Designed miniproteins, single chains, continued (5). Designs and how they scored, part 36

Each design is a single chain, and the fold is of that chain. pLDDT is the mean over its residues in the fold that is shown.

## One batch from the design tools (miniprotein)

Design m17224
Fold by ESMFold2-Fast:
Structure m17224 (fold): chain A 107 residues (1-107)
Amino acid sequence: DPEAERARRLLEYRIKRLQAMTPEEIEREREDAARLAGGLARLFKEQGLSAEEAREEAERMGLDPDIIDAVVEAVENSETPEEAEELAARLMRERFERELARLRELA
């Protein structure tokens, strides 16, 4: 299965990259991801995009699935751009921590 093989290679790459990173670099990447997710969710909410439109735009940008999911969930579950930004940043930090824990367990 070519899809399963690609997923496994990506997982191996992510584990090796994580093993090479310092705690400061990991924290920086988490906060960069949170800022990106927050900024995009705010922008999409200001533009009046639906959750589906936000997903399509984020996918077109080639964003990481965790960032896409955080942005889409924030757009769907917020009333204002400010609420969307705060929610997306929080969700992205939570998703980053879950993925980090998963990668550490598999390593």
Scores: mean pLDDT 85

Design m17225
Fold by ESMFold2-Fast:
Order: C-alpha cells, then structure tokens, then sequence
Structure m17225 (fold): chain A 90 residues (1-90)
C-alpha cells in the first residue's frame, strides 16, 4: 500500500513536470505565431504553427486529466480516477 502511494506521488510529480514543459512550448508557439502573423508570413507557415499549438493544447489537456486521475487515486476515489484516466487516453 505505501509503495503504491509513493509510486502515485512520483507519477504525479512527473506529470506536473511534463505539464510545465508543454505549457512553456505552447507559450513559445503563441509568440512565434504572433511574430509570423505581424511579418506577413504565408498562410501555410501560420497553419503549421496553429497545428503545433493544437497538438500542445491536446497534450496539456491529456496531462491535466492524468493529474486529476492520480489525485483521485491518492484520495481513494477510484470511480473518479477511472473517468479522468479514460479522458486522458483520448
């Protein structure tokens, strides 16, 4: 039981670290998009950055659901944990 709690805490910390990384990347892409737009970049280049932003937003959403699932497991709420885990795997 204690080993399971320690594992969940480690997975939660790893998930938060990944979340921060993706949020930093998303901010970088938002800045890149704004600069390219102001410079009159071709539509194909803007579309590529928009696609990259959409991927980062989707990964952030998945990690946030994973965090909620792990938090629910730590609280003994297995039903809520399974629901969020399912959403994270979409």
Amino acid sequence: MEEEIERLRKELQDAYNRLIGHKIRLVGLEIEYELLRRQGAPPEQLAQVEADMAREKKEIERIEYRIKSLQARLNGDLETAEEYEKKAEE
Scores: mean pLDDT 87

Design m17226
Fold by ESMFold2-Fast:
Structure m17226 (fold): chain A 70 residues (1-70)
Amino acid sequence: SSAQQYYDQGLEAFQKGDLVGAVTYYMKALRLDPGFEDARRKLVEVARKLKEKHPETYGQLLAQAGKDAL
């Protein structure tokens, strides 16, 4: 599924140290499949790491995600 493809892209981004890319892909997976528990767990894990390392970037990403939810 497209949700699975985004999840796999998120895993690849995370392995490369691209925390923003990983969070973005996990969010896209959850937009297509809100019940995707693996994507939800990975989003929480990676978003926490992003918030700790780059709180300003995390805040901007949350603001963008909030707009996309409307």
Scores: mean pLDDT 81

Design m17227
Fold by ESMFold2-Fast:
Structure m17227 (fold): chain A 73 residues (1-73)
Amino acid sequence: ILKKLKEEAEKYKKLAEEYKKLYDDWLSRAEQAKQQGDTEGAEAAERLANDYYELYKKYYEKYQELEKKAKEL
């Protein structure tokens, strides 16, 4: 049981890390667009970054719940 919980937690942790990297990438693109005066491009990149951040939160929350359950065992 504990081993399966840790393996599942690790899976969700990796998914969260992947979406956080996408979030960071698109935030960097938004910042570059702002520096170039591309307000429309910056807003589009920021919205996409926010979408990836929501996915990061979703999977990270799942990871945290599994971590808590494993700690209780």
Scores: mean pLDDT 83

Design m17228
Fold by ESMFold2-Fast:
Structure m17228 (fold): chain A 66 residues (1-66)
Amino acid sequence: MSKIEEIVRKAEEVAREALAAGASLAEAARAAVKVLRELTEDFSNEEQLEVEDRLSAVLERLAAEL
């Protein structure tokens, strides 16, 4: 698994955990973004954009499943 895929999976896990705990989709998204930013602090700008793009796709899928 690539580093980017691993980070996106961790962010998705955080979002799913927040939703399971009764958080709104907006709160789950904020928690996921916070974790993503913490894990990508040392990433290049290109890698950060790729991770953000992949997380956006994940959040769009989660919204569609609700």
Scores: mean pLDDT 80

Design m17229
Fold by ESMFold2-Fast:
Structure m17229 (fold): chain A 94 residues (1-94)
Amino acid sequence: PPLPGRPPTPIQLLLNEFVNKMAKMENKEDYLEVIKLAKKLREKIPNKEAAEKISKLIKEAEKLVKEGAPKEEINEVLGEIFTLLTKAVLEEEK
C-alpha cells in the first residue's frame, strides 16, 4: 500500500479498480469489464515479457467468458492475471 498521505499513482488506481470490479463480478458483462481493465493495466507495464504473459492470460480469460465456462475456471485465470499485474506494478513502483 502507498505511504500515509501519499496519493496513489494512476497505475495503483487502475489496479484498485480492477480488484473492486473482481469483487463485484456476477455476470458475463462484469467479467468483460474486468478483462478490459486488465488490458489497460497491461499497456502500463514496461516489461515486455510480463506484458506478453499477461496478454496470453487475457486471451484465455476472454475465451472462457465467451464459451460460458464455469465461474471457477474464469476466476482462476483472472486470479493469475491479478497476481502478475500486482507483481509488475510493485516492481515498477520500487
Scores: mean pLDDT 76

Design m17230
Fold by ESMFold2-Fast:
Structure m17230 (fold): chain A 66 residues (1-66)
Amino acid sequence: MTYRFTWSRPVDPALVRAIVEASGGTVLEETATSLVAEFPDRAAADLALGLLRELTGGDVTAEEIA
């Protein structure tokens, strides 16, 4: 499952990548304010989204793109 995450303020890309990889996902594309990542299942994607919400203070939107 592929998701796009977006947020308004730059966050540490290394922390974003670590969250995705720790959740079992793979980073496909990354910028200071966005991420595209592939996950093996919905539970992995939901875990990553929860952790990204904590990192961004809730300033994250998620869209399933595949």
Scores: mean pLDDT 82

Design m17231
Fold by ESMFold2-Fast:
Structure m17231 (fold): chain A 81 residues (1-81)
Amino acid sequence: ARKEAEELQKEANEKLAELYKKAEEAKDDPEKQKEYLKEILELGAETYEKLAKLYEEAGDKEMAELYRKAAEEARELKEKL
């Protein structure tokens, strides 16, 4: 569980950093910036869902619920963009 969670977060953080950089470079283009932010939020939601499943399978219900809520919040933010 711990190693799988660390690997998922590391991979997601690398992809997120790249998307954040693209969003910053596109700050003068609101449409492109929104597109990159939506991709960031979707990647975040997907990663949190995978983390929630790993913690749930490991018996850590508290961490699983926390990540599940984070995934929902990320998708709500994406819908508002």
Scores: mean pLDDT 80

Design m17232
Fold by ESMFold2-Fast:
Structure m17232 (fold): chain A 86 residues (1-86)
Amino acid sequence: TKEAILEARKAINLAKEGKFDEALKHMERAVDLIKEMVEKGDIEGAKRALENLKRALDVMEKNGAPQEIIDKARELIKEAEEILKK
């Protein structure tokens, strides 16, 4: 249940270290886990994971991540937002 929040938090830490490809993989895992959280009715936990994903993107942008990485991170956040609308 907390795994989505933890994966998104790992993405923040990796982005701070400039490990953008690895951070993106943890963001992908967090989105998959957000879907599971929503299916189980843990909407609050899913929202917290999404907040951490948005923070990971902010760190990527501030640390000069390649545009391709930023675009993929934005797509993952959009996917998580759409999951939360249902």
Scores: mean pLDDT 85

Design m17233
Fold by ESMFold2-Fast:
Structure m17233 (fold): chain A 70 residues (1-70)
Amino acid sequence: AKELEEKIRQLEYEIERLKKQIETLEKQRDEMLSLGNEDVAKGYQKQINELKDKVKELEEQVRELKEKLA
């Protein structure tokens, strides 16, 4: 139980960190779009998508661990 709770906290911390990175990249994407630099903006969008997929995987892990604690 305690070890699972600690693992959940660590995963939730990583999710929050990744969401902050996504916010930063979204701002950079939007800035590039405002400058007409669509190619660079698309590069940021690919990074955003990759990080969002990682967040989804970690959120699924948190859900599974929470089910084990229930």
Scores: mean pLDDT 86

Design m17234
Fold by ESMFold2-Fast:
Structure m17234 (fold): chain A 97 residues (1-97)
Amino acid sequence: MRVRITVRVTVTKPADPTVLAIAVLQGVKEAIASLGGEVLKVEIRILDERTVEVTVDAELPEVSEEELRKAIANGVEKQLKKAGLEAESIEVEVERL
């Protein structure tokens, strides 16, 4: 199935926007790969020093939106922790294409 995934992350303290954006993107990519999927398109918006929005178009095997959201949230949290970043909020939106 084709999906558009939009992840908005706000961290608790100001961060390097490139480090934040890469951590979020890597988390999304790992989640998609863990579900046997492929990333087709990536768009990154740096909103401020604490907030980024990453939009990914992906091809995935048939999975539930709940399973996909959970995998993405876990992947993003893992990569943020690796980068020394603490999430205040992680918002995941999934749209079927």
Scores: mean pLDDT 87

Design m17235
Fold by ESMFold2-Fast:
Structure m17235 (fold): chain A 96 residues (1-96)
Amino acid sequence: MEGPPAFHALVKIESPGTPEETKKLADQVIAALKADPDTISVELLKIEGNTAYIGVSALTEDAGNKLIEQVKRIAESKGAKVSIEKLPSREELEKL
């Protein structure tokens, strides 16, 4: 009977820099999200070259959308592109 809806998203950050700069940017994004009380979970899933993949979860879609805007602000300040894929369930996030 546990299973309230939550916001789940895969965040893809494509940096114009090196893989090392991509990791630093991902670490900055994760630190900012961890400091936000609306964040339920955030984790670095993988880094492939200049692209970082981050899993984000929030209790509501509104909270999740605010977290995504924060990610875009941080990433765009470094010239990175952000792509967001909303996931229909917690199970789909766990498969990544």
Scores: mean pLDDT 77

Design m17236
Fold by ESMFold2-Fast:
Structure m17236 (fold): chain A 62 residues (1-62)
Amino acid sequence: MSADELGDLSERVGELLTPEQLGRIYGALFNYGPSYAESVVESLPLSDEAKEAALELVRAIG
């Protein structure tokens, strides 16, 4: 993924998720890896759009 694509995805995720939800996802990703971060995304009360964007971000970085 290019830096521009990652930037656009990060902005979209930031619009769809709360700062607390984003912090939990990034914390999970950087400390425990992408599979654990995906499970955190799945556990959060997110819309289908927010969930897909967050999963795309996790998979792009992991």
Scores: mean pLDDT 79

Design m17237
Fold by ESMFold2-Fast:
Structure m17237 (fold): chain A 91 residues (1-91)
Amino acid sequence: SLEEIKEYVDGFAFGVEAARRAEEMIESGMPLDEAVEYAVKLVREKAKSKTQLEGAADAIYVMAQIARSAGKTEVAEALERIADEVRKLAE
């Protein structure tokens, strides 16, 4: 339905913002575990449905793949962990 598509897109946007924040934190020298915890919390507080959490997890995973392709290994590892944690919240 259009409502489900909208929820997924809203979740995807939350995921992009969380991934961007995590990348900024890691590049500024924040420990990986702290950046992961912060980004997961950001998505958890904004997402209102399982569909939004699934959209967010997908977005973060896509951004992790982009980071890995760019040679940003530590950023990619953090984003993969965030995506996994967010996906577990959708269960």
Scores: mean pLDDT 89

Design m17238
Fold by ESMFold2-Fast:
Structure m17238 (fold): chain A 95 residues (1-95)
Amino acid sequence: SMEELRRQYERIAEEILQQARHILRGQGYSDEEVERKTKELREVLERLVDAAVERGLSPEDARLVMQNAVDLMIFQNFSPEEALRRGLELMDELL
C-alpha cells in the first residue's frame, strides 16, 4: 500500500539523515551548524518522500533520489530548492 511505502521511505530518509549528520561533523561543522543543516536536509527529504508516495516509486529508487539530493546539498552546496528540483527530475527519469 502507499501507507506502507511512506513508512519505508521515512525509514530510508532517517537513515540518510543520520549518515549526513556524521559526514557534516567529520567536515568540521559545529553542533549548531550540523543541526541547522540537518533541518534543511530533513525538509527536502520530507518533500521527496511525499513525491515518491504520489508516484509509487520503489524503495530502491526512493533511496537513490533521496541520497542524490542530500549529496548535492552536502558536497556540491546546492540550495534546498535546487536539490528538491533535481530530485523531482530524477524521479521523472526513473519512471
Scores: mean pLDDT 89

Design m17239
Fold by ESMFold2-Fast:
Structure m17239 (fold): chain A 66 residues (1-66)
Amino acid sequence: IEITVGEVDGVYIGVATEGDLEGVGVGETEEQARANALASLEQFKTMTGERREEAQKMVELARSLL
């Protein structure tokens, strides 16, 4: 699992990647953003349809900010 974390406007954004699966997490600290990104990655495995498309859009936005 690969995790990238960056700071945007005083907020930490993390992106966790495992194969074709990606999760985005936000937090007040780098550690919190990492933990939330991993939790979102697990949630992504259960997502279908429109929810999955919105999640992917958020990942693309997060990557553009990092």
Scores: mean pLDDT 74

Design m17240
Fold by ESMFold2-Fast:
Structure m17240 (fold): chain A 74 residues (1-74)
Amino acid sequence: MLSEEEVIERARELLEEWAKKAPSLSDEELQKETERVIEELRRLAEEASTRRAQVWAEAMIQLLRQELEDRLKE
């Protein structure tokens, strides 16, 4: 099980990598990369030792889904 600090840190790293790559990706590549990051965030939520860390990771998944939809539906 991962501590709350480990979940938050790893999720932040995933989001930073996504944000860095996103401007350089096509819509198709962005969708695939976003799905990959969401899957990794879901795994972090499953490994979270606290409900707070799990809820935070789930919130990050929802944020990424919204960011993807906003970019693709512009």
Scores: mean pLDDT 80

Design m17241
Fold by ESMFold2-Fast:
Structure m17241 (fold): chain A 60 residues (1-60)
Amino acid sequence: MELQDAAVEYVEKKIAEAELTPEQRARVQEIIDRLRSGPLTVEEVAQLVREALKIIEEAK
């Protein structure tokens, strides 16, 4: 799904901009893996992106 690919790219860009610890990076990677796994609804994609962004913002 195009939306899932766009969400993965967006999160990966945010990871590159943030200095994450290995533990925080691993948590966000799990979310990326979930975004790549199986078909997801728009709501599920939005929830996963919000989860990833929360981790990234907390890392600042």
Scores: mean pLDDT 77

Design m17242
Fold by ESMFold2-Fast:
Structure m17242 (fold): chain A 64 residues (1-64)
Amino acid sequence: GDAAAEEAGKAGRAAAEGRREEAVRYAQLSGDNGTSPRSTELAKRLAEEGRGDGAAAAGAAGAV
């Protein structure tokens, strides 16, 4: 829906700006609401590469 599409767009913008934590959050929220596969893969890649930002830092640290 429009909400999922907007969240996917926000994830993409956050990724483009280097805001990994927000990209991850929007990707997850979008996934729960039904996001586009392209936005999901982009946000997921940013999450994997970034996974040491604010929220992600609480868990595992991966920078390879």
Scores: mean pLDDT 59

Design m17243
Fold by ESMFold2-Fast:
Order: structure tokens, then C-alpha cells, then sequence
Structure m17243 (fold): chain A 68 residues (1-68)
């Protein structure tokens, strides 16, 4: 996946979280970034609690940290 594609998906994930569509955000984390269901759920929960202060770049950093 290219850096531009990763940023696009990070924007989409953050947008879904902000709209309350946590299941779509979780699905993108699993399908596009290869996160486990458990890690994707934890990350979505964190993003929901911090959505106002997060940028797409912050989301990408969190995804990288969550990967094995």
C-alpha cells in the first residue's frame, strides 16, 4: 500500500469514527492494515474517545504501533 493510500484510509477511518460508524472503521483497520480484530477494536475505542484531537497522521502512527 502506498503512503498516499495509507493516508486516505486513515482519513476514512477517522471520519467513520467521528460519524459513529465504528464497525466500518474497524473493518478498514482489519482489511487494509491487517490488524487483528482485538487490536482494531481497541484502536477504534481509543479513537472514539479522542476523535476531536486526532489527525490522520496520528491514526497512522497508532496503526504502526498496533502492528506486530
Amino acid sequence: MSEEEEKMYAVSILTFVREGDLERAKRLLIEKFGLSEEKAEELVKYMAENAESLTPEDVLEMIKEAKE
Scores: mean pLDDT 82

Design m17244
Fold by ESMFold2-Fast:
Structure m17244 (fold): chain A 95 residues (1-95)
Amino acid sequence: DAAVEAAQRVFAEAAHAAAQAGAAREEALRIGARAALETVGEEAMRAVAELGRRAREEAERIRATVEIKPGSEEQIRVNGLEELARAGEAFEAVL
């Protein structure tokens, strides 16, 4: 749990810093993922990648079965799942 949270925090912070320094979006995400790998290690990053895959599947299932209204609980849940999926995809690209 703590390692997964640390991976996501380090990823977000390093990606943001890279973007502020003028890096393109894809490069900033790669820099963030590399910083997370160096901080928490490969095992924690593989765990986030696995959670991200499951989060992507659940987000797609919700979008296919429920009408998502702006500001609804379903929108908040789907947004969180899609953010986790994007982090997992970025981590998988550097593993």
Scores: mean pLDDT 80

Design m17245
Fold by ESMFold2-Fast:
Structure m17245 (fold): chain A 97 residues (1-97)
Amino acid sequence: MKEEEAKKYTLEAVRAIQEGDFEKAADYYLKALKIELEIDPNNESAIKSGILMIVSAYKELGDLDKAIETLKQLKAELEKVNPSLVPFIDKIIEELK
């Protein structure tokens, strides 16, 4: 059930991109990523991909400040469930400055 919900949010994000709604796409990618963290916080490949999809959507939107804020919130969650991903998210935040 959770896997199907994550897939549904990813498909909605892709649809939002096709419609040019990058803010909505970023929101759906974030919802999918939060479910992926609940399914398996050690699936680093899936989590990293989710982070990069959120970043890509915000870059297309042109709102790097919102990208950084979203990543800082995700970093706080990652520190609790898989701290080995913290260096990855810190690198992405630094690259957006």
Scores: mean pLDDT 86

Design m17246
Fold by ESMFold2-Fast:
Structure m17246 (fold): chain A 71 residues (1-71)
Amino acid sequence: MSDLLKQIEETLKNIRERLEKIEKASQKAFDVTREGIERAREAAKDSPEKAREVYRQALEETFKLIEEAKK
């Protein structure tokens, strides 16, 4: 009977450590996203196409940071 409880405890600890890493990565991702939005606004003055590209790049960087936290 203790085997199931032990497996659950190990799983919960693993999940907690993953969540902590995700939280740290999310903070970094937030900064990258904010900078990307401001860059996109600046680019939008003459070109909405350029603004969309800049914003997409910022989102990609944000996603990369989150993916790294999962590993």
Scores: mean pLDDT 72

Design m17247
Fold by ESMFold2-Fast:
Structure m17247 (fold): chain A 67 residues (1-67)
Amino acid sequence: SDEEVKEKIIEILKSKGLSEEVAEKVAELILQGRGDLAGALMVTRGGLSAEEAEEAIKESLKIVEES
């Protein structure tokens, strides 16, 4: 379900140091296909590097595709 996919994405993002609030918003953007905005939010609000944000998006998209 979309809810289970979102929860898995949030877990990955939190493991990379994002707060729950930022992780929830980023997960929503990824599920909406707005990866560029999700990446920007991870860098500006999550404190990730551009490379870390790109990796997090790729991991999240793999979960979506495997569902």
Scores: mean pLDDT 83

Design m17248
Fold by ESMFold2-Fast:
Structure m17248 (fold): chain A 72 residues (1-72)
Amino acid sequence: SAEAQAHADAGRALAAAGRLEEALAHYKTAFDLDPNLPGLAADAFALGMRAAEAGDLELARQAYELSFTANQ
């Protein structure tokens, strides 16, 4: 949906800005609105990698979990 896509786009912009917790919140909302949203699994995986690089292992875990769930 357009709303789900807007949340994914916002999450991607927030991740690029280093606002990783807010990015995850937007990706979770995108998933709730459209569990089959194309690219969301890849976006969540990329967020997990960035969080892990920043040392935020709990955020990385949540992002990877979302990526795994969205890839079903």
Scores: mean pLDDT 90

Design m17249
Fold by ESMFold2-Fast:
Structure m17249 (fold): chain A 100 residues (1-100)
Amino acid sequence: SLEETQYRVLKELADGKPVKISDIVKRTGLSRSAVTKAAKVLEKEGLVKVENGVVSPGDPEAARKAAIEVTARSIDEAALSLVDAGLVTPEDAERIRAQA
């Protein structure tokens, strides 16, 4: 499973486009060292490629798997937040998840 920093870095690649490490730092508020460490771990796992300070999707199958995991986690977090806030039932949350 993805740790929090790795998830946040992969989320920035959800549209399949390369992103500069400096832009990920700016968008996430994470330190440059944290983003660089996470990107290197993800590169070792084949999920991304890091070249000249730019993070891009890895091989197509690994990128697809990463996108599915990021999307599922984002939906689960959003659905859980709505349940915790008392705005929806757990059944409503499952419907939101199913529409992903």
Scores: mean pLDDT 77

Design m17250
Fold by ESMFold2-Fast:
Structure m17250 (fold): chain A 75 residues (1-75)
Amino acid sequence: ATEKLKEIEEKNRKEREARRDAQVDAWLASQPDVDLEKLTPEQYEAARAAYEAAHGRSEELYDFILKSIELVKKE
């Protein structure tokens, strides 16, 4: 059955997501005004994509995420 394939796919997905999430989460946690629970799925995905694209360039990552944080803030 395809059960083995599904297990491998889920394991891979969880590992990838956990790694990106941990990196983005660590940076977001440095911003006390940011509530991770209030981040929209789109903002979360955008932050993850920015991390992937700019993992070699912290400046681009920070700029993108900072802009996303402004949208998350109460104002």
Scores: mean pLDDT 61

Design m17251
Fold by ESMFold2-Fast:
Formats: structure tokens, C-alpha cells, sequence
Structure m17251 (fold): chain A 67 residues (1-67)
């Protein structure tokens, strides 16, 4: 069923996205004065983390960007 497949895909995307959204929120909370350039780099790292599933690498790269 097209609807069942779409729902399953949305749930799978949500499950993968949730930890990345949490990392982004943690970055913004920790670095509220981050520059536009830092935010753009953080967003690139977030997209990479979503695609790879490597949350540890994404977290470490975000910490480096926030310094």
C-alpha cells in the first residue's frame, strides 16, 4: 500500500533525524552566539551525520566548529 509505505518511510526518516536534531539543538544551546559561518558548517555536518549515521563523528565535528 502506497500509504503504508509512505508512513514507514516517514517513521524511518524521523528515527534517523531525531539524534541529528538533538545534536543541532545542543550546538545552538551551547553556542548561542555562533556566527553565520559556524551555523552553516554545523548544518553541513548535520546533513553528513544524517546520511552516514555516524553520530559520534558529527558530534566531534560540531564541537570543533563551536570553538
Amino acid sequence: SHMEEALAQAEARGARALPIVQLVNEFLKKYPNASLEQIEEMNRVAAEGYRSGDLEAARKKMEEIGK
Scores: mean pLDDT 81

Design m17252
Fold by ESMFold2-Fast:
Structure m17252 (fold): chain A 68 residues (1-68)
Amino acid sequence: SREELRAYLAGLSDEALRHLIEGLKTAPPEVQALADKALEALDNGDRETAIDYLVEAFEKIRARHAAA
């Protein structure tokens, strides 16, 4: 679930979150845009906002997979 995903991401280090964001740079443009916002938030020390954008990015990936 979205809630479980958020809890998982909240348990990761900033380095691990950054690694996940880098992995999303090959995703579709709408997901890449969220990854870019997550990286910007993380670089500004706003970990909570970075996690929010990552949750949205992975939810979009899940929705696209379900729609295919």
Scores: mean pLDDT 82

Design m17253
Fold by ESMFold2-Fast:
Structure m17253 (fold): chain A 89 residues (1-89)
Amino acid sequence: MLSEAAELVEKTEKEYPDIVKEALEIALSLIPNRPGLARGAAHALAVYLAYLSQGYSEDEALYRASLVAVSRGGGTSALFASVLHRYQK
């Protein structure tokens, strides 16, 4: 589980660095004093967006992103949900 989440993050950073950068900027704007927590939420958001760009369903993208968020703890999971809601149109 932790290794799967780490692989998803590493692959997303390698293949979609611009998405990761934008997700991090969004998360940091919401919680600038908690950079570690912001980065966790940003990684989950980036995985979500990367999977959507690959043609996966929203449910599959959310599932993969949630693996990243929950692997980093409840605070990151809650923040990911908030960041996703604010980012999504």
Scores: mean pLDDT 77

Design m17254
Fold by ESMFold2-Fast:
Structure m17254 (fold): chain A 94 residues (1-94)
Amino acid sequence: SMVDIVRREAEELLERMKSMSDEQIELEVSKFVGSIEILVVVLMKTGDYETALEVIDVALDFIDEVEKMLGYTSPTLAEARAVLEALREEVEKR
């Protein structure tokens, strides 16, 4: 499923992040969330709201795991979370 693909990509990215600098982690989070935004917009346009919500939840779990790994939250991580939460609210209103 699309959700399983996104979950696998998140898990693989978390593993790669173990060897990254904090700056590289921040950049990769921004890239991942940007890809999720595009995917969610496409899913909303096609009426696949259930998959959109599941994909957002996977991405939010990913942010939680990044924060655990780093031991802190940053403005970049906070912004990424805010974007995903705003997208979830838009999907849920439909």
Scores: mean pLDDT 88

Design m17255
Fold by ESMFold2-Fast:
Structure m17255 (fold): chain A 73 residues (1-73)
Amino acid sequence: MEELAERAREAYEKAEKLGPSGQGIAHLVYEAAKAGVDPDELAEGARQLAEIAKKNGDETAYKAAVLASEAVR
């Protein structure tokens, strides 16, 4: 959906302020949204990325993944 891709783009722009790892995660979600991936799958994927980032101690990537998950709801 165009609206979903636009929300993911906004999350991508916000994640840019969190640095390169955060921007990369939000960009991945934005690309998936543009490709028409189901919103529930996008949200779940973003949550999984957040868990991985948390386990790795990457606070920036964690914040970006949470932001992306919220944007695709």
Scores: mean pLDDT 68

Design m17256
Fold by ESMFold2-Fast:
Formats: C-alpha cells, sequence, structure tokens
Structure m17256 (fold): chain A 106 residues (1-106)
C-alpha cells in the first residue's frame, strides 16, 4: 500500500520533471536540476522495489533539496514563468508525498 503509493508519487514526480525539461525557454540551471532529480528519483524507485527504504529516503531528500535550492535562486532573480513555477510545485509536492509514504513504511 504505502510502497505502491510511494512508487506512484515518484512516477508523478518524474513526469513533472520531464515536462519541466521540455518547457520552451526554461533556464539551463533548472533543466540541469530537473535531469539530476530524475536520476535520483529513478534510483530511489529501484531502492524501494528492492526494499531499501532508507537509501530511497536519502535520495528523495537529496532530490528535493537540490530542487528547492534552484527554485529559491530563480525566485530571487525573478526569472521564473508561471508554468515553471506550477511544474516545480507539482514536482516538490510529489517528492514530498513519496517521502511521507516511505517514512510510514520504514
Amino acid sequence: SNKEKALKAIEEAIEAARELIELPGAPEVLVTAARNVIEDLERAREYIEEGNYREALMLLQIAEGVLLIVYGVLKVIGELSEEERELIERLVKAIDEAIRYIEEEI
């Protein structure tokens, strides 16, 4: 149950990150961060499938941390579109949901 919900949340996060990468005019720093997040999410998914929940949690936390730092920087410089903002918020929410489900599984 929680494992299945975490895997679905990760898939939703990967989808949002891919949409962000495909978005015309997205800043290079954001595209790079989204690609790194996808790699961490894909590896976290593998750890979850293997029952390595602590390793998965660490990768989910790293992915969220990197994304929030980049989001913070882009907010300060004021060069963030509404579409970019919505996708980042969807991505962060999906990662946070995956973290919550994995913490409940332990």
Scores: mean pLDDT 87

Design m17257
Fold by ESMFold2-Fast:
Structure m17257 (fold): chain A 85 residues (1-85)
Amino acid sequence: MISKEEKEKVLKIIEEWLNSDKARYIPAKDREPLKYYLAYVLLKNKITDEKVIKAILNSSTPFALLAVPKEEREKLAEEGKKFIE
């Protein structure tokens, strides 16, 4: 079972990555929805290890997720926010 502390930890790691130079290719308007979308994808796949999360975030995976239609990304971001909060 994923604890509230693990959910908050994953979200924080993603927020720190989004504010880094590694995430500069992501438009400002897409950053907040992508934060919850990425957290939701990671948590649903039981990926809570910080090193694994950082490896995924520094790969092409976030860029590939931005190729998903905006409506689908926004839906998953809203589901992720409800799951984390």
Scores: mean pLDDT 76

Design m17258
Fold by ESMFold2-Fast:
Structure m17258 (fold): chain A 74 residues (1-74)
Amino acid sequence: SSSLRQRVIDSFVMMLDVVMKLTPQQRKSMKKSIESGTISPDEKKRLEEALKKAEKAGDVLAITVLESALSISK
């Protein structure tokens, strides 16, 4: 349902915010990107940089969240 989809998107954006420490503007942009299934080049670069940090730290949960976000891109 649409309400369930919005709850899942909001939860996913909250997980990304915890991992990446997004600004309010970046959080709003990321929510729109996830809703549309299109990640901007700037957002993709931030996700890739965050993924490299998570991989160096061995943070499996952060890696999973970031890889999931990157897989949404066209």
Scores: mean pLDDT 82

